# Ledger of designs, part 14: designed miniproteins, single chains, continued (3)

Each design is a single chain, and the fold is of that chain. pLDDT is the mean over its residues in the fold that is shown.

## One batch from the design tools (miniprotein)

Design m8486
Fold by ESMFold2-Fast:
Structure m8486 (fold): chain A 73 residues (1-73)
Amino acid sequence: AVDPRDTKPVKPVEFVPGKKYTAEEIVGYLRDKIPSDATLKVVGDDGINISGPFSSIGRAQDLLKELEEKLKK
């Protein structure tokens, strides 16, 4: 990557039913599971913007859907 990765590694996140998660925590989870070609941007407190190749966006959307189903429990 051209840009330096100056952010500290995020602590492993365990998704527990009933806990409220921040957009930053969710971005950290997704960053590990989608290609670096996709850009994840936090918008406000609860919003996530995803940009990049369609395949990477689709994968991130699928992972978000799975995560949302786990959190609904």
Scores: mean pLDDT 63

Design m8487
Fold by ESMFold2-Fast:
Structure m8487 (fold): chain A 94 residues (1-94)
Amino acid sequence: MEAIEYYQEKIAKDPDDAEAWLLLGEVYYKNGDYDKALAYYEKAIAIDPNNARAWAMLGLAYYKQGDYEKAREYFEKALALDPNNVIAQQLLEE
């Protein structure tokens, strides 16, 4: 996808662009490549640890891999940062 090349170019120019790392991770997540999605979400969180969406997406990727304990931990982190995070709310309400 052209989106991967676009975000890779952004990261090459500004490796501290947390949003570009997050969006690159979301592209890989949509393609079912959860391992790459996790790596890119972890980069986004390392740059901006207050990004509730990045924590929620990290949790969702672990959930898709069957690691429900890590998924829950990261969803709780996302809700601590943003109580209205719909992704984390939907997956924690069991």
Scores: mean pLDDT 80

Design m8488
Fold by ESMFold2-Fast:
Structure m8488 (fold): chain A 78 residues (1-78)
Amino acid sequence: SLKEKVEEMLEKLREDLEKLRKEAEEKNDQKLLEILEEAEKGVEKAEEYLEKKDYEKALKELLKTQEELQKKLKELYS
């Protein structure tokens, strides 16, 4: 179901963000922490849509957040 897909994507994104946050804190990487803060806002917005049972908007927000995160990480380390 769309709900299950959204919940799975949200869980994976949260896991990825937690791993990156630990690395950023260990390295005192302030730029990475800023990128992760923006991604966390996207996750929060997706969770708000999920709570409202707007699974299509939740999915769209998660996809956007994931794409923006990957783009910013590439720019930071390229």
Scores: mean pLDDT 86

Design m8489
Fold by ESMFold2-Fast:
Structure m8489 (fold): chain A 67 residues (1-67)
Amino acid sequence: SMEEVNLMMRALALLVEAEYLERQGKKEEAEKVRKLAEEALEAVRKGDLEKAKKLVEEAERILNEAL
């Protein structure tokens, strides 16, 4: 589905952004974003798109607050 593809792409982008945060010295925020993104990818794999969306949105919230 398009929603599955969209959530996977957002979660993968969050993993890249987490690496950027770690490089900027924001290690705690990077670890939180990475963990949520990994959990979101697992939720997509299991077909739980509502859980995946909530995890992605929480990670995006943390990322925006950290920038």
Scores: mean pLDDT 89

Design m8490
Fold by ESMFold2-Fast:
Structure m8490 (fold): chain A 69 residues (1-69)
Amino acid sequence: GAMEEELEREIERVAREVAELAKQGKNQEAKQLMEEALERLKRKYNLSEEETEEVGERIERLAVRYILE
């Protein structure tokens, strides 16, 4: 649905932002951005702890892919 599509777009956006910071050597800022984004997404989409963990893993996998680009 629309909320699921919006969540996927936000996951991709966060992953790219994390990747860009990591490419600049700003690893602590990248970690903080990811933690803040997960809390924001958890609140906005009313995610469970398990769903939040899954979203975090997806952001991490996408960020690694974007770093390697």
Scores: mean pLDDT 86

Design m8491
Fold by ESMFold2-Fast:
Structure m8491 (fold): chain A 62 residues (1-62)
Amino acid sequence: MLSDEQREAAFKAVKEALLKKGMSEEEAERAARNAVDALDALGLGHLSPEGAAKAGLQLAGL
C-alpha cells in the first residue's frame, strides 16, 4: 500500500503533466487518481515519493 506522501507525489506529478498538455482539470484529476490506484495495485510502495511520481508518469504514458 502506498503512503500518503507517495500518493500525493504521484497524483500531483500526473495532474500537472496532463494539465500542461491541455487536458481539462476534471480529466487530469481522474487520470491522476487512476495512476495512483495502478501504482498501489502493482505493489510499488517501496518507491520514494519521487520514484512514485516518476512511475505514475510512466503509467499515464508521460
Scores: mean pLDDT 80

Design m8492
Fold by ESMFold2-Fast:
Structure m8492 (fold): chain A 58 residues (1-58)
Amino acid sequence: SEEYNKELKKIADEHIKEVERVRAEARAQGLSTEEYLARIQEVDEKYDKKIEEVKKKA
């Protein structure tokens, strides 16, 4: 449905913004590449779960 597609796009846009925020924070805090990648993985897993939740309602 149109509503379903809009919700998925909203989640995708929020995911991009959160990745950008994590990147900025990692630079500010001087995180290692390993720590940075771990944080990005956590963000990706968070948004995968949000997408799965939307799919359950469709």
Scores: mean pLDDT 85

Design m8493
Fold by ESMFold2-Fast:
Structure m8493 (fold): chain A 68 residues (1-68)
Amino acid sequence: VTEEAVKKLIEVLRTSKDPEERARAARLLGGIGDELAREALPTLEELLSDPDPRVREAAREAIEGIKA
């Protein structure tokens, strides 16, 4: 995984209007789970308040995976 890939996933979290795309990007960041993915933590914490429940669930799981 590259820093560029993590940056692109964070961009999807912040800019995509499709909740499925945001949820997928969050899950991918959680699956990475390393130091690079920790850069996404502030954005993932914002997504805990997302209007779509799938995005909120994916963000919660991603935060758990990254902090493990």
Scores: mean pLDDT 80

Design m8494
Fold by ESMFold2-Fast:
Structure m8494 (fold): chain A 94 residues (1-94)
Amino acid sequence: TAERIRALVAEAGERVAAALRAAGASDALVEAVRAGYEELAAYLATLSREEAVETLRRMARLLEGRAAAETDPLRSTRWAIMAEALRAAAEALE
């Protein structure tokens, strides 16, 4: 379970990094996102599968709320991309 959590969250991070780069994000932002997802993967791997799924879903909902409330279309799109990746990781872990 821990190895699977790490792999899926790291994969989600790479998908977010690639999507943000395609959307014109700076290299610094892309690397910060990769580092953040690696830290998230390490943290979630210390939880049970059920706790990791719940945490990912809660994070995705918070990011979806931020995307919906954001008036800047570029920033809104970035929040939406991150939320989608976390939801996909949660569904894959279930």
Scores: mean pLDDT 83

Design m8495
Fold by ESMFold2-Fast:
Structure m8495 (fold): chain A 86 residues (1-86)
Amino acid sequence: MKEITEALGRIYRAIGDLLKSKGKLEEAAESYRKAVELYEEADPASPLLAESLENLAEVLEELGKTEEAEEYRRRAEEVRARYEAA
């Protein structure tokens, strides 16, 4: 179950990356939000979750949603602290 949830998260992240590359920032943000939701369900201390939170924050900042972007960057830092190696 968790492995399938993570795989689906990777698909949504890839869709977000593609949409971002095409300048479809709002659609990219929606895809990244779905990836965040799926990765958080699979493993709340995953590097994949931290990366998706950072990608979402970047797109939100480009959309002018600076306060929301800062909140997702903060969450990404918290997730990184949970899986920090050495």
Scores: mean pLDDT 84

Design m8496
Fold by ESMFold2-Fast:
Structure m8496 (fold): chain A 96 residues (1-96)
Amino acid sequence: SDEEFVKKLKETVEKLKKIPSLSVTAKLLEVILEAIEKDKIPPDAFDYTLLGQAYLDLEEYEEAIEFYEEALKLDPNDARAKVLLEEAKKKLEEAK
């Protein structure tokens, strides 16, 4: 849901702000959060893909996979989300 996405986005932004190497990603996600809350724009496939990328950078591969799968539900032809989903799945198997 849009509410669940916004909740996860807020939690992720706070988490990333504490990691200096991920501060640019945190800033990009803050811009998306502001657009959704202020302009009432619903999250799109690109927003889910960026949140997935943040979880991939945090090495939280199961969460990254879930966000990329949601991106592909919104846009089944998103080549970027497909590539990142396969990368996240591969990294998850390597971490086992």
Scores: mean pLDDT 82

Design m8497
Fold by ESMFold2-Fast:
Structure m8497 (fold): chain A 50 residues (1-50)
Amino acid sequence: MERLERIAEGIRKHLELSENPPSKETVKKLLINAGYSEKDAEEIVKLAYE
């Protein structure tokens, strides 16, 4: 879980810097495409958008 929180923090920082931040659904799909399980991708997105 510590690792997922760290990844979520990075994503949150990226979203804050983005002029046109992607949707939760888009980020989830990108994480799954990068090799994360659907469960982990969903958890990361929830943490990033909390």
Scores: mean pLDDT 76

Design m8498
Fold by ESMFold2-Fast:
Structure m8498 (fold): chain A 88 residues (1-88)
Amino acid sequence: SEYLEEAKKKYEEALRLIKEAIRLRAQGKDPRPALEEALEKAKEALEYLKKALEEEELSEEEKKEVEKLEKEVELLLLYIKHALSQLE
């Protein structure tokens, strides 16, 4: 699934940005820009997962992979939103 592969790439980009935000915070620097970019990448991952499920003929294995990644992306979105709220 091309959409599933794109979702994985966006999820990995979001994780890299979260690691950068953690690093910046540890250094006393503003993590907000990295967290905001991570939020957008996580949203893009969720959109690609939705498109894979709605627009593609997925195998049973691919459907299970979409379900697993969707849960991981949703948890990451909750983490990012919480982290951003703590910077108010």
Scores: mean pLDDT 86

Design m8499
Fold by ESMFold2-Fast:
Structure m8499 (fold): chain A 62 residues (1-62)
Amino acid sequence: MDLEEILEYARKIAKELGWDEESILKALEERLKNVPIDKEEILEILEALKEQYLELKKEEKE
């Protein structure tokens, strides 16, 4: 399911950023339950977060 892919990706981001994985997953599930179209916006947000932490990792590595 697409939801599983979103949750898996959110889990990875939360782990890298040191966020509370349980809290962020719960919030995402509640949003997706009430507003299906919010699923696409969540993906865009996750992609933006991915770019942000990749830049941080690159700077630390470089």
Scores: mean pLDDT 62

Design m8500
Fold by ESMFold2-Fast:
Structure m8500 (fold): chain A 71 residues (1-71)
Amino acid sequence: MEELRERLDKLIEEAYELMKSPDFDVAVDAALIAIQAAIVKRALDRGTISPEEAQEWLEKLEKRLKEVKEK
């Protein structure tokens, strides 16, 4: 459980840094990833999603952040 929270926090921090990009499209994509990651974390904390569902979302968002970094 804590490992998922730490990964979500790291993802949010990395996305936040990428929001400082001078590329508007990169900054917008990063902001959307940060918002989605925050929603997943909150849902996990409230027990409205399973840890398995949170992990699936985390993996998808990590992949998307990597793609944004490669733009």
Scores: mean pLDDT 83

Design m8501
Fold by ESMFold2-Fast:
Formats: structure tokens, C-alpha cells, sequence
Structure m8501 (fold): chain A 65 residues (1-65)
């Protein structure tokens, strides 16, 4: 569980570092990500993030800038 959560956090930090998202917030079991612009790379990253969030029992919300 903790290992899967660390992987999720790493994916979030990678998305931020790559400029795919403006920011993210984790509150309880909910993750909110703010995306800058929808491109193929952002779309694939979001799908991967959704799979990882489901794996740890977290819900994901996506906001557009």
C-alpha cells in the first residue's frame, strides 16, 4: 500500500516537472490535478494516473486551467 502510494506521488511530481499539470492537491483519499492543456502526452499521463489512483483506492478529479 505505502509503496503504491509512493509510486502515485512520483507520477504526480513527474507530471508537474514535465509541465503537464499546474498543480495537484491530495486531501484524504482524493487527488485533484489542475491541467494546463490537453495534448496526447497529457492524456496518456492522466490515464496512467487514474489507474494508479484506483490501485490505491483514491479518487481523482481533473480541473482545466
Amino acid sequence: MEEALERLRRTLEEGKARGLIESYEIEGDEITVTVREGGLETTFWVFRLMAEAVDVGYSLKVKWV
Scores: mean pLDDT 77

Design m8502
Fold by ESMFold2-Fast:
Structure m8502 (fold): chain A 73 residues (1-73)
Amino acid sequence: MYKKELVLDVAEGKGDEVTAGIKQAAKHLSAKTGVPIKVETKIDGNKLTVKVEGEDKDVVDQVLAAAKAIAAA
Protein backbone atom coordinates (compact mmCIF):
# COMPACT_ATOMS: atom_id res chain seq x y z
CA MET A 1 0.00 0.00 0.00
CA TYR A 2 1.25 3.49 -0.92
CA LYS A 3 0.75 6.20 1.69
CA LYS A 4 1.78 9.81 1.08
CA GLU A 5 1.24 13.08 2.93
CA LEU A 6 1.36 16.63 1.56
CA VAL A 7 1.00 19.98 3.33
CA LEU A 8 -0.41 22.77 1.17
CA ASP A 9 -0.74 26.50 1.72
CA VAL A 10 -4.31 27.67 1.10
CA ALA A 11 -5.66 31.21 0.87
CA GLU A 12 -7.52 32.58 3.90
CA GLY A 13 -11.15 31.46 3.80
CA LYS A 14 -10.52 29.01 0.91
CA GLY A 15 -9.72 25.91 2.99
CA ASP A 16 -13.19 24.35 2.66
CA GLU A 17 -13.39 25.01 -1.11
CA VAL A 18 -9.91 23.53 -1.72
CA THR A 19 -10.72 20.51 0.48
CA ALA A 20 -13.99 19.88 -1.41
CA GLY A 21 -12.17 20.17 -4.76
CA ILE A 22 -9.48 17.69 -3.70
CA LYS A 23 -12.07 15.15 -2.47
CA GLN A 24 -14.05 15.50 -5.72
CA ALA A 25 -10.88 14.99 -7.79
CA ALA A 26 -9.99 11.87 -5.77
CA LYS A 27 -13.52 10.42 -6.22
CA HIS A 28 -13.43 11.15 -9.95
CA LEU A 29 -9.99 9.53 -10.37
CA SER A 30 -11.00 6.50 -8.27
CA ALA A 31 -14.16 6.04 -10.40
CA LYS A 32 -12.19 6.48 -13.65
CA THR A 33 -9.38 4.03 -12.72
CA GLY A 34 -11.40 1.56 -10.61
CA VAL A 35 -8.68 1.84 -7.92
CA PRO A 36 -9.81 2.47 -4.29
CA ILE A 37 -8.28 5.63 -2.83
CA LYS A 38 -8.47 6.86 0.76
CA VAL A 39 -8.08 10.62 1.31
CA GLU A 40 -7.90 12.34 4.70
CA THR A 41 -7.73 16.12 5.03
CA LYS A 42 -7.04 18.43 7.97
CA ILE A 43 -7.09 22.23 7.98
CA ASP A 44 -5.00 24.13 10.53
CA GLY A 45 -5.16 27.87 9.82
CA ASN A 46 -3.83 28.39 6.28
CA LYS A 47 -2.25 24.89 6.15
CA LEU A 48 -4.07 21.95 4.56
CA THR A 49 -2.68 18.47 5.26
CA VAL A 50 -3.67 15.88 2.65
CA LYS A 51 -3.04 12.17 3.28
CA VAL A 52 -3.57 9.78 0.37
CA GLU A 53 -3.50 5.97 0.57
CA GLY A 54 -3.91 3.45 -2.23
CA GLU A 55 -2.66 0.23 -3.77
CA ASP A 56 -1.47 1.97 -6.98
CA LYS A 57 1.44 4.41 -6.75
CA ASP A 58 0.57 6.21 -10.01
CA VAL A 59 -3.02 6.82 -8.88
CA VAL A 60 -1.82 8.10 -5.46
CA ASP A 61 0.67 10.41 -7.22
CA GLN A 62 -2.09 11.68 -9.55
CA VAL A 63 -4.31 12.58 -6.56
CA LEU A 64 -1.40 14.48 -4.96
CA ALA A 65 -0.74 16.32 -8.25
CA ALA A 66 -4.44 17.28 -8.46
CA ALA A 67 -4.35 18.49 -4.83
CA LYS A 68 -1.35 20.76 -5.59
CA ALA A 69 -3.07 22.16 -8.70
CA ILE A 70 -6.35 22.85 -6.85
CA ALA A 71 -4.55 24.57 -3.92
CA ALA A 72 -2.52 26.72 -6.37
CA ALA A 73 -5.61 27.89 -8.28
Scores: mean pLDDT 81

Design m8503
Fold by ESMFold2-Fast:
Structure m8503 (fold): chain A 67 residues (1-67)
Amino acid sequence: DDEELQAKIDELLEKYAPLVEEAEKLPKEEATEKLREIAKELGEELRELTLPLIEKRGKPLGRIGVP
């Protein structure tokens, strides 16, 4: 459900908001590097949130992303 997904996304954004704010206080070079790290971690957590939804839809995982 969109509500469950949205709630988890909001929780992630709350976790990462202070990290982004902290990164913005750094010098440009360090800020850029820190923001890249934050983006990678956020992307990984978003993928983890998506996996249960794919499974919930009853699609065989082996058929998803068939070349």
Scores: mean pLDDT 70

Design m8504
Fold by ESMFold2-Fast:
Structure m8504 (fold): chain A 59 residues (1-59)
Amino acid sequence: SGEEAARKAMLEAGGSEEAAEKAAKGLRGQPPEVARQAVETLVNGGFSPEQAGEAALRS
C-alpha cells in the first residue's frame, strides 16, 4: 500500500518514526510506487526527512 511504501521510504531516508507516520498518513491513498517516489522526490529536493513527512501530510 502507499501507506506502507511511504513509511518504509522515510525510514530508509533516515527519518524518525514520527516523520514516517506523517508520510504514511499523507500518502495512504497513493499506489506504493508513487508514494515511494513522492518521499524520495521531497528528500532529494532538499527537504529533511522531518520536513518531507510534514509536507506529505499536508498534501
Scores: mean pLDDT 79

Design m8505
Fold by ESMFold2-Fast:
Structure m8505 (fold): chain A 66 residues (1-66)
Amino acid sequence: MEEALKRIEEAEKLANEAKSKGYTDFADRAYKLIKEAREHLAQGNVEEALEYADEAINIAKMALEK
């Protein structure tokens, strides 16, 4: 639970950074994945929440060109 929440928070931070740098399309995709992660976490599906959060992090990182 706490680990999944921290992962979602990191994804949100990276998505916000991508948005601030003008990578709006990547940020939008990351936000949709973050929303999925939060919905799964609310249902108690921690593994699925972690998977969606990790995918959001990867999308945001791709936008940040690293």
Scores: mean pLDDT 82

Design m8506
Fold by ESMFold2-Fast:
Structure m8506 (fold): chain A 73 residues (1-73)
Amino acid sequence: STADVVAALMQEQMNKFLEELDKAKTEEEMQEIVERSLAELRARLEAAGVPQAVIDAAVAAFRLHATDLVREK
């Protein structure tokens, strides 16, 4: 289902985001990792044929969670 594809791709992107965030040394690098991860997630969801409204919601949810993780550093 579309929901299963979205959940899987979000989890894979979050795992990659956490690995890159752990290596970041500056706030600027952390923000670059956030924006890159959002762009990569969007591209992967588009390639998987996910509807645009679902992509927008998933990317928004990822941004919120990623921003909270950056604030904890």
Scores: mean pLDDT 88

Design m8507
Fold by ESMFold2-Fast:
Structure m8507 (fold): chain A 108 residues (1-108)
Amino acid sequence: MEKKITVTASLVLDASVTEPLTEELYEELKKEGKLSISVVATDENGVGVKAPEEAKKLAEEELIKYAIKEGLKGETVVMSAVVTLDEDDKVLSVSPFELVARHPSPPL
């Protein structure tokens, strides 16, 4: 039977990042530890659950696309979507990702 989870992904760019994010800069900042991505999931009752790797990859891809499109600088972005899974935890469908939060990253 199908189950629904809410996947929440957060991208944090270090406050020292003053250049707009590009695909090339993304790879550099990730290697330098100035960019981090985290993904968490909750079930229909708000209880923390394991996010399947496919769902994590989809969330990371959408978050990175948004950050590059917006030219993100020293900011934190949080996005969420509802993912429908089959009984084997395979992704059947993903709702549109919604922007939950966008704010300046805290200083180091």
Scores: mean pLDDT 81

Design m8508
Fold by ESMFold2-Fast:
Structure m8508 (fold): chain A 50 residues (1-50)
Amino acid sequence: SIEERAKKAIEEAEKNLKKVKETNPNDESAIKKAQEDLDNAIKKGQEEIS
């Protein structure tokens, strides 16, 4: 379903953000990009579900 795909994308983005924070905690640019990817996944999921 669309909901399942959106959830999967959000989970993947969350996992990536966690990995970036753990691997490069002082790389503000990398963390910001990973956060933006997560925010975009959430927004896309919201648009697809609503």
Scores: mean pLDDT 79

Design m8509
Fold by ESMFold2-Fast:
Structure m8509 (fold): chain A 72 residues (1-72)
Amino acid sequence: MEKKREEEFKRREKAQQQAAKLVAQSGPADAQKVADQSEKIAKEYGLSDEEAKALGTASAQAVLNGANPPRA
């Protein structure tokens, strides 16, 4: 049971790392493209639709603002 969660966590971590690399190489004009590609990366690694959308949104905001999103 626990090992399945760890496997999913590792997939999520890899998806986040790939999205972060994409953000680092992109500018504000690429925000929409970064969001779409980050969602595809997350889905390719087997993340849920909600997690994929969250990663896409966070990546797009990081590109647009040049910084991590502030705490809500």
Scores: mean pLDDT 73

Design m8510
Fold by ESMFold2-Fast:
Structure m8510 (fold): chain A 64 residues (1-64)
Amino acid sequence: SKEEKRKKILELIGEILRLIGEIFDIELKLEENPDDEELKKKLKELKEELEKKKKELEKLEEEL
């Protein structure tokens, strides 16, 4: 149903916003600790997850 698709879209938007917030937090931490390899790795992983979620959202919006 359209309602189930709308719920899934809202859940994905929530996940995307959370990922953006986590990315921002890590980028701020990297300003203080630019040589932190663990933070650099985590940032890369979060950016990859964000791109995946954005693509999933775009696909679902086209199905509405």
Scores: mean pLDDT 85

Design m8511
Fold by ESMFold2-Fast:
Structure m8511 (fold): chain A 88 residues (1-88)
Amino acid sequence: AAEADALLRQGAEAFAAGDYETALKLATKAAELAEGEARAVALTLAGQAAFKLGDYETAAEYYEKALAVDPSLEDARENLEKAKEKLA
């Protein structure tokens, strides 16, 4: 949907600007509105934003949700392992 795509773009822009709290909020909203591949991408961005905020447990949860939707997301898999390393 156009709204989910716009929220994902805005979230990615916030992430690039270092505004990880806004990126997380926008990415989670995009994930609520999206399905399939778009939802997986939004969940991955939410995980990346949570990771940057130091919330490794939340980051791992979002990456696991993204991989449950689309197991082919290599970046989500690699970032999930990094989040798990931070929790060990």
Scores: mean pLDDT 88

Design m8512
Fold by ESMFold2-Fast:
Structure m8512 (fold): chain A 59 residues (1-59)
Amino acid sequence: LAEARATVRRLLALGAPVEVAAMALKALGLSAEEALAILRELGLSDEELERARRVLEEL
């Protein structure tokens, strides 16, 4: 999880969309719940978390 968190922090710092960060977490094999927990810890808004959830659930 530490490596996944570092990767997502870097992507968001470079201006990547939340959907790209969610896809990266999914590609690393994290569950939707695990990925959303990391994104929530990084300070994403409820709206951004909802967009990430849709990507993680393959919507």
Scores: mean pLDDT 78

Design m8513
Fold by ESMFold2-Fast:
Structure m8513 (fold): chain A 119 residues (1-119)
Amino acid sequence: MVELTESGGGEVPEGGSVRLTGKISGGFEGLVSVSWIRETPGKGAIGVASISADGSKKSYGKEVEGRATISLDKAKKTAYLDLRDLEREDTGVYYFLAAVLVDGVVKLVFGQGVELTVY
């Protein structure tokens, strides 16, 4: 089973930048993709970025398109989400998650969440 450790976030000024880091430990076998989602009170959850386990496929949510970069260091089992030109609407709890294939079924594993406040 994969285990996820998150870091980054905190309080950042509008127009600034931040790096969120997701570390993957435990079983890397069966890993399909890793993603970041954001949950904002009153606005629900949105997809921020995803990357396939081999790094070949990336996608970004509309709200961060052109301002976000997701990367995966496969050797270090670490994913990075770089956000630039931060907007107050980027405020929320960011969850790192992994999609893992187990016995023919894709399961989602969630990290604990990191809080980002843009002021």
Scores: mean pLDDT 83

Design m8514
Fold by ESMFold2-Fast:
Structure m8514 (fold): chain A 86 residues (1-86)
Amino acid sequence: MDRETLLAETEIALLMMQGALYEVLADRYLSKGDIEKAKEYYQEAIKVYEEARRLAEQHADSPVARRMAEAAKKNIEELKKKLEEL
């Protein structure tokens, strides 16, 4: 593993964690009945996961990046479904 691959994998992982934090924040607002704030943070999570997916797909030669791309895709699909139900 070269430095460039390691840095890319690290950036993708940080983006995945940021997306997850936005989801947790959105879920907390939803539990409080603040649907508008919940929608805002779910949309921010989708944006961050889309960036993670894009970067991961650019590094598809890495098995770690490929797994993170698939995880990001699933998270985006689940969040889009959740937004449609709100």
Scores: mean pLDDT 88

Design m8515
Fold by ESMFold2-Fast:
Structure m8515 (fold): chain A 64 residues (1-64)
Amino acid sequence: MYDKTRQLLLDLGLSQKQADDLVNYLKKTGKEVRELSGGEIGKAIGLPGGTADAIKEILKKRLS
């Protein structure tokens, strides 16, 4: 699952560092993407909350 999340982030145009930072945050917290707020995602990868919320919704649908 984490490998799919990482690849989807890269496909969305995020850097390798941003993709790795989010995956490491998920591993560290033990949470799924659906359990994170857009604010948590934004802070983990350095994006504005609105952009992070859009990424969260895409990941939720594609990882289901």
Scores: mean pLDDT 77

Design m8516
Fold by ESMFold2-Fast:
Structure m8516 (fold): chain A 81 residues (1-81)
Amino acid sequence: MEEAREKIAKAKELIKKAVEALKKATDLEKILEAIGLILRAIGLIFQAELALKQGKAEEALEAAEEAIEAAEEALRAAESS
């Protein structure tokens, strides 16, 4: 449970960094890519939090890990703009 919560927190922090990077982004294609990945990461965070409420630790962990991956990709897209 705690590991999944830790990973959800990390995903949220990465989304925050991606949003901050978007403020300096100038490439429209990269901006749209980053926005799509941020939305995906947010959806995965909701799935992870729902799984935690249901006591499904493994499902929560998987969703949280995927949220981190999406958020990291979003940050890279935003920073490459």
Scores: mean pLDDT 84

Design m8517
Fold by ESMFold2-Fast:
Structure m8517 (fold): chain A 91 residues (1-91)
Amino acid sequence: LSEEQQREVDLALAQMALSVIKTHEKSLEKKLSSSSKDEAIQILTDEINLLKRAIKLVEKSSDLPGADDLKKELEEEIKKLEEEKKKIEEE
């Protein structure tokens, strides 16, 4: 792939990661409610790490249209998951 094509692919992969997490939001709530505290913390940690990797892909493609908006949306989703993780840790 050309560098331009690779950047477009990286941006698309980041969009897919965010879409998957958002689509499974209700399933995640149910899974967390049936999980042990340690399991719930691990699930949230894994989701946060996936989104952080998606941010790195967006940063490589920052010159493409929509990259800034996608990065902001990824950062907002990470913040939401980190707040949920903190609530579980404080139980």
Scores: mean pLDDT 79

Design m8518
Fold by ESMFold2-Fast:
Structure m8518 (fold): chain A 69 residues (1-69)
Amino acid sequence: SMSDVELYARIASHDTGVPFEVALEALKRAVELLRRGEEEKAAELVSEQTGISKEAGLSAAKAVLEAEE
């Protein structure tokens, strides 16, 4: 659900200093890419949109996907 993405976006925003709305949009798109098996694209998208590392972005998106199932 969107509330799970919002929770993780808040955590990512707080930890990295990027704006909440930017983190939220990036995580939403990355989770959709992960559901399609496009892990590299998901990591790149979060990194490009939020300025965090691809590793950190992928970890955040995976955490959201696991929480939402």
Scores: mean pLDDT 78

Design m8519
Fold by ESMFold2-Fast:
Structure m8519 (fold): chain A 61 residues (1-61)
Amino acid sequence: GPEDQRRARELAERAERELEKITGKEVRIEVRVEGDTATLTVEALGERATLEIPTASLLAG
C-alpha cells in the first residue's frame, strides 16, 4: 500500500546516503512496492541491477 511504498522510499534514501559515503560516488535506488513484493533498481558506478525481495524483508531492515 502507499505506506509501504513511503517507508521503502525512506529506507532507500538512507541506503543511498550510506552507500555514497562508502563508495564516494553517486548511488541511486528506485523502489516499487507491489503488494508483498518489492522491486529495487540500483544504479552505481555505471552499472544497473534490478532485484525483487519480499516487502516484509525490506521493511524489517
Scores: mean pLDDT 79

Design m8520
Fold by ESMFold2-Fast:
Structure m8520 (fold): chain A 60 residues (1-60)
Amino acid sequence: MTAEELLKEGVKAFQAGDYEKAIELMQKAVDLGGEEAEERAKKAYLAALKGDYEAALEAA
């Protein structure tokens, strides 16, 4: 999986209510993609917290 694929799977897990899996996937994406993936993960996470899953997927 690429960092982008991991971030998108993380958003999907978050939407499903599996917060533990969402965090694990986003953390793995950051480990693979570095600083760029970290910024994308932060934006995706904040959007998902607000319930804006469209914006979360776009950020991922």
Scores: mean pLDDT 82

Design m8521
Fold by ESMFold2-Fast:
Structure m8521 (fold): chain A 104 residues (1-104)
Amino acid sequence: SARDKMRELVAEAKELIDRAKARATSPEVQALIDQARKLLDEAEKVIDDPSLTEEERVQRVADLLSQAISLLTQAAMLENDPDLLREVRRLAERFGQALAEIEA
């Protein structure tokens, strides 16, 4: 289901955040990662919100996940961590694929 795909993407993003946080060497990078985590925490709340339609949940989670990916990309570039950047790009590709499948 769309909801299950969004849950899987948020879970993958949270695992990536844990790895990114462990590798972060500067307060600026840590702040970007912490902001991304906050967006993912909000996405989890949206997924389980019974007041929203499935379409509204998918759109809001997509917006939050897109913002988190942007922040993680900035963090990876600022850290100059090509391994982290590759992980963020793979997450972005999976997100794009999942969104296309949901909208089909």
Scores: mean pLDDT 85

Design m8522
Fold by ESMFold2-Fast:
Order: C-alpha cells, then sequence, then structure tokens
Structure m8522 (fold): chain A 108 residues (1-108)
C-alpha cells in the first residue's frame, strides 16, 4: 500500500493528523478486514453510520478493495489540496524537514 504510506507521511508533514489517521484506518482495515477493532476505527475516522458498516461487512472482497481505493484516492486529493495551499505557509523548521526528506529521496 505505497499510496497510503505517501498520504500518511505528507499529512503528518502538513500537521493534518486527522488525514493521517483516516489513511492508517483504511490500511488497517485492508490488512485485517475481519478484525472488529480495525472496522470500528475505520467507522470512527470516516464517520460511517451503522448501516454503512453493515454494508461494508456484506461486500465481496473485490467491492471492499474498490471502496478502500476510492477512499484513498479522496484522501490523496485532500492532501494534494492542503500541500498546495500550505507550501508557502510552512515554518522554517517544517520547510527544513520537508527539504531533508526530499534530499534523501533524491540522493538515496
Amino acid sequence: MEKVADIIARAELLGKEELARKAQALYDFYVLPTNKDALRRLAKELGLSEEEIERLLQMTPEERVAFIEKQIDELKKEVDKWEKENKMELTPEEQARYERLRDIARIG
């Protein structure tokens, strides 16, 4: 789940802990779809109703993966929006942190 790790890292860099938690909850549910605690965390983070939770439990594995991928794509769009809006509002410490991560990715 490379996309989820990217979303979490970028959300944390932007101070958007809620977006990071949503991405983590989606990943946990993807890995452990029969785990009731993972489902409960996902429901809490996404604000799902009891009826929506029951629908998720009735989904085929393919439908469940499609649902998770759609939610991940929506979170990516939100992170992209926040990154665009906040790139000029980063503190010097946050800019230095972002630049260090970019340099590590560039150089290896």
Scores: mean pLDDT 73

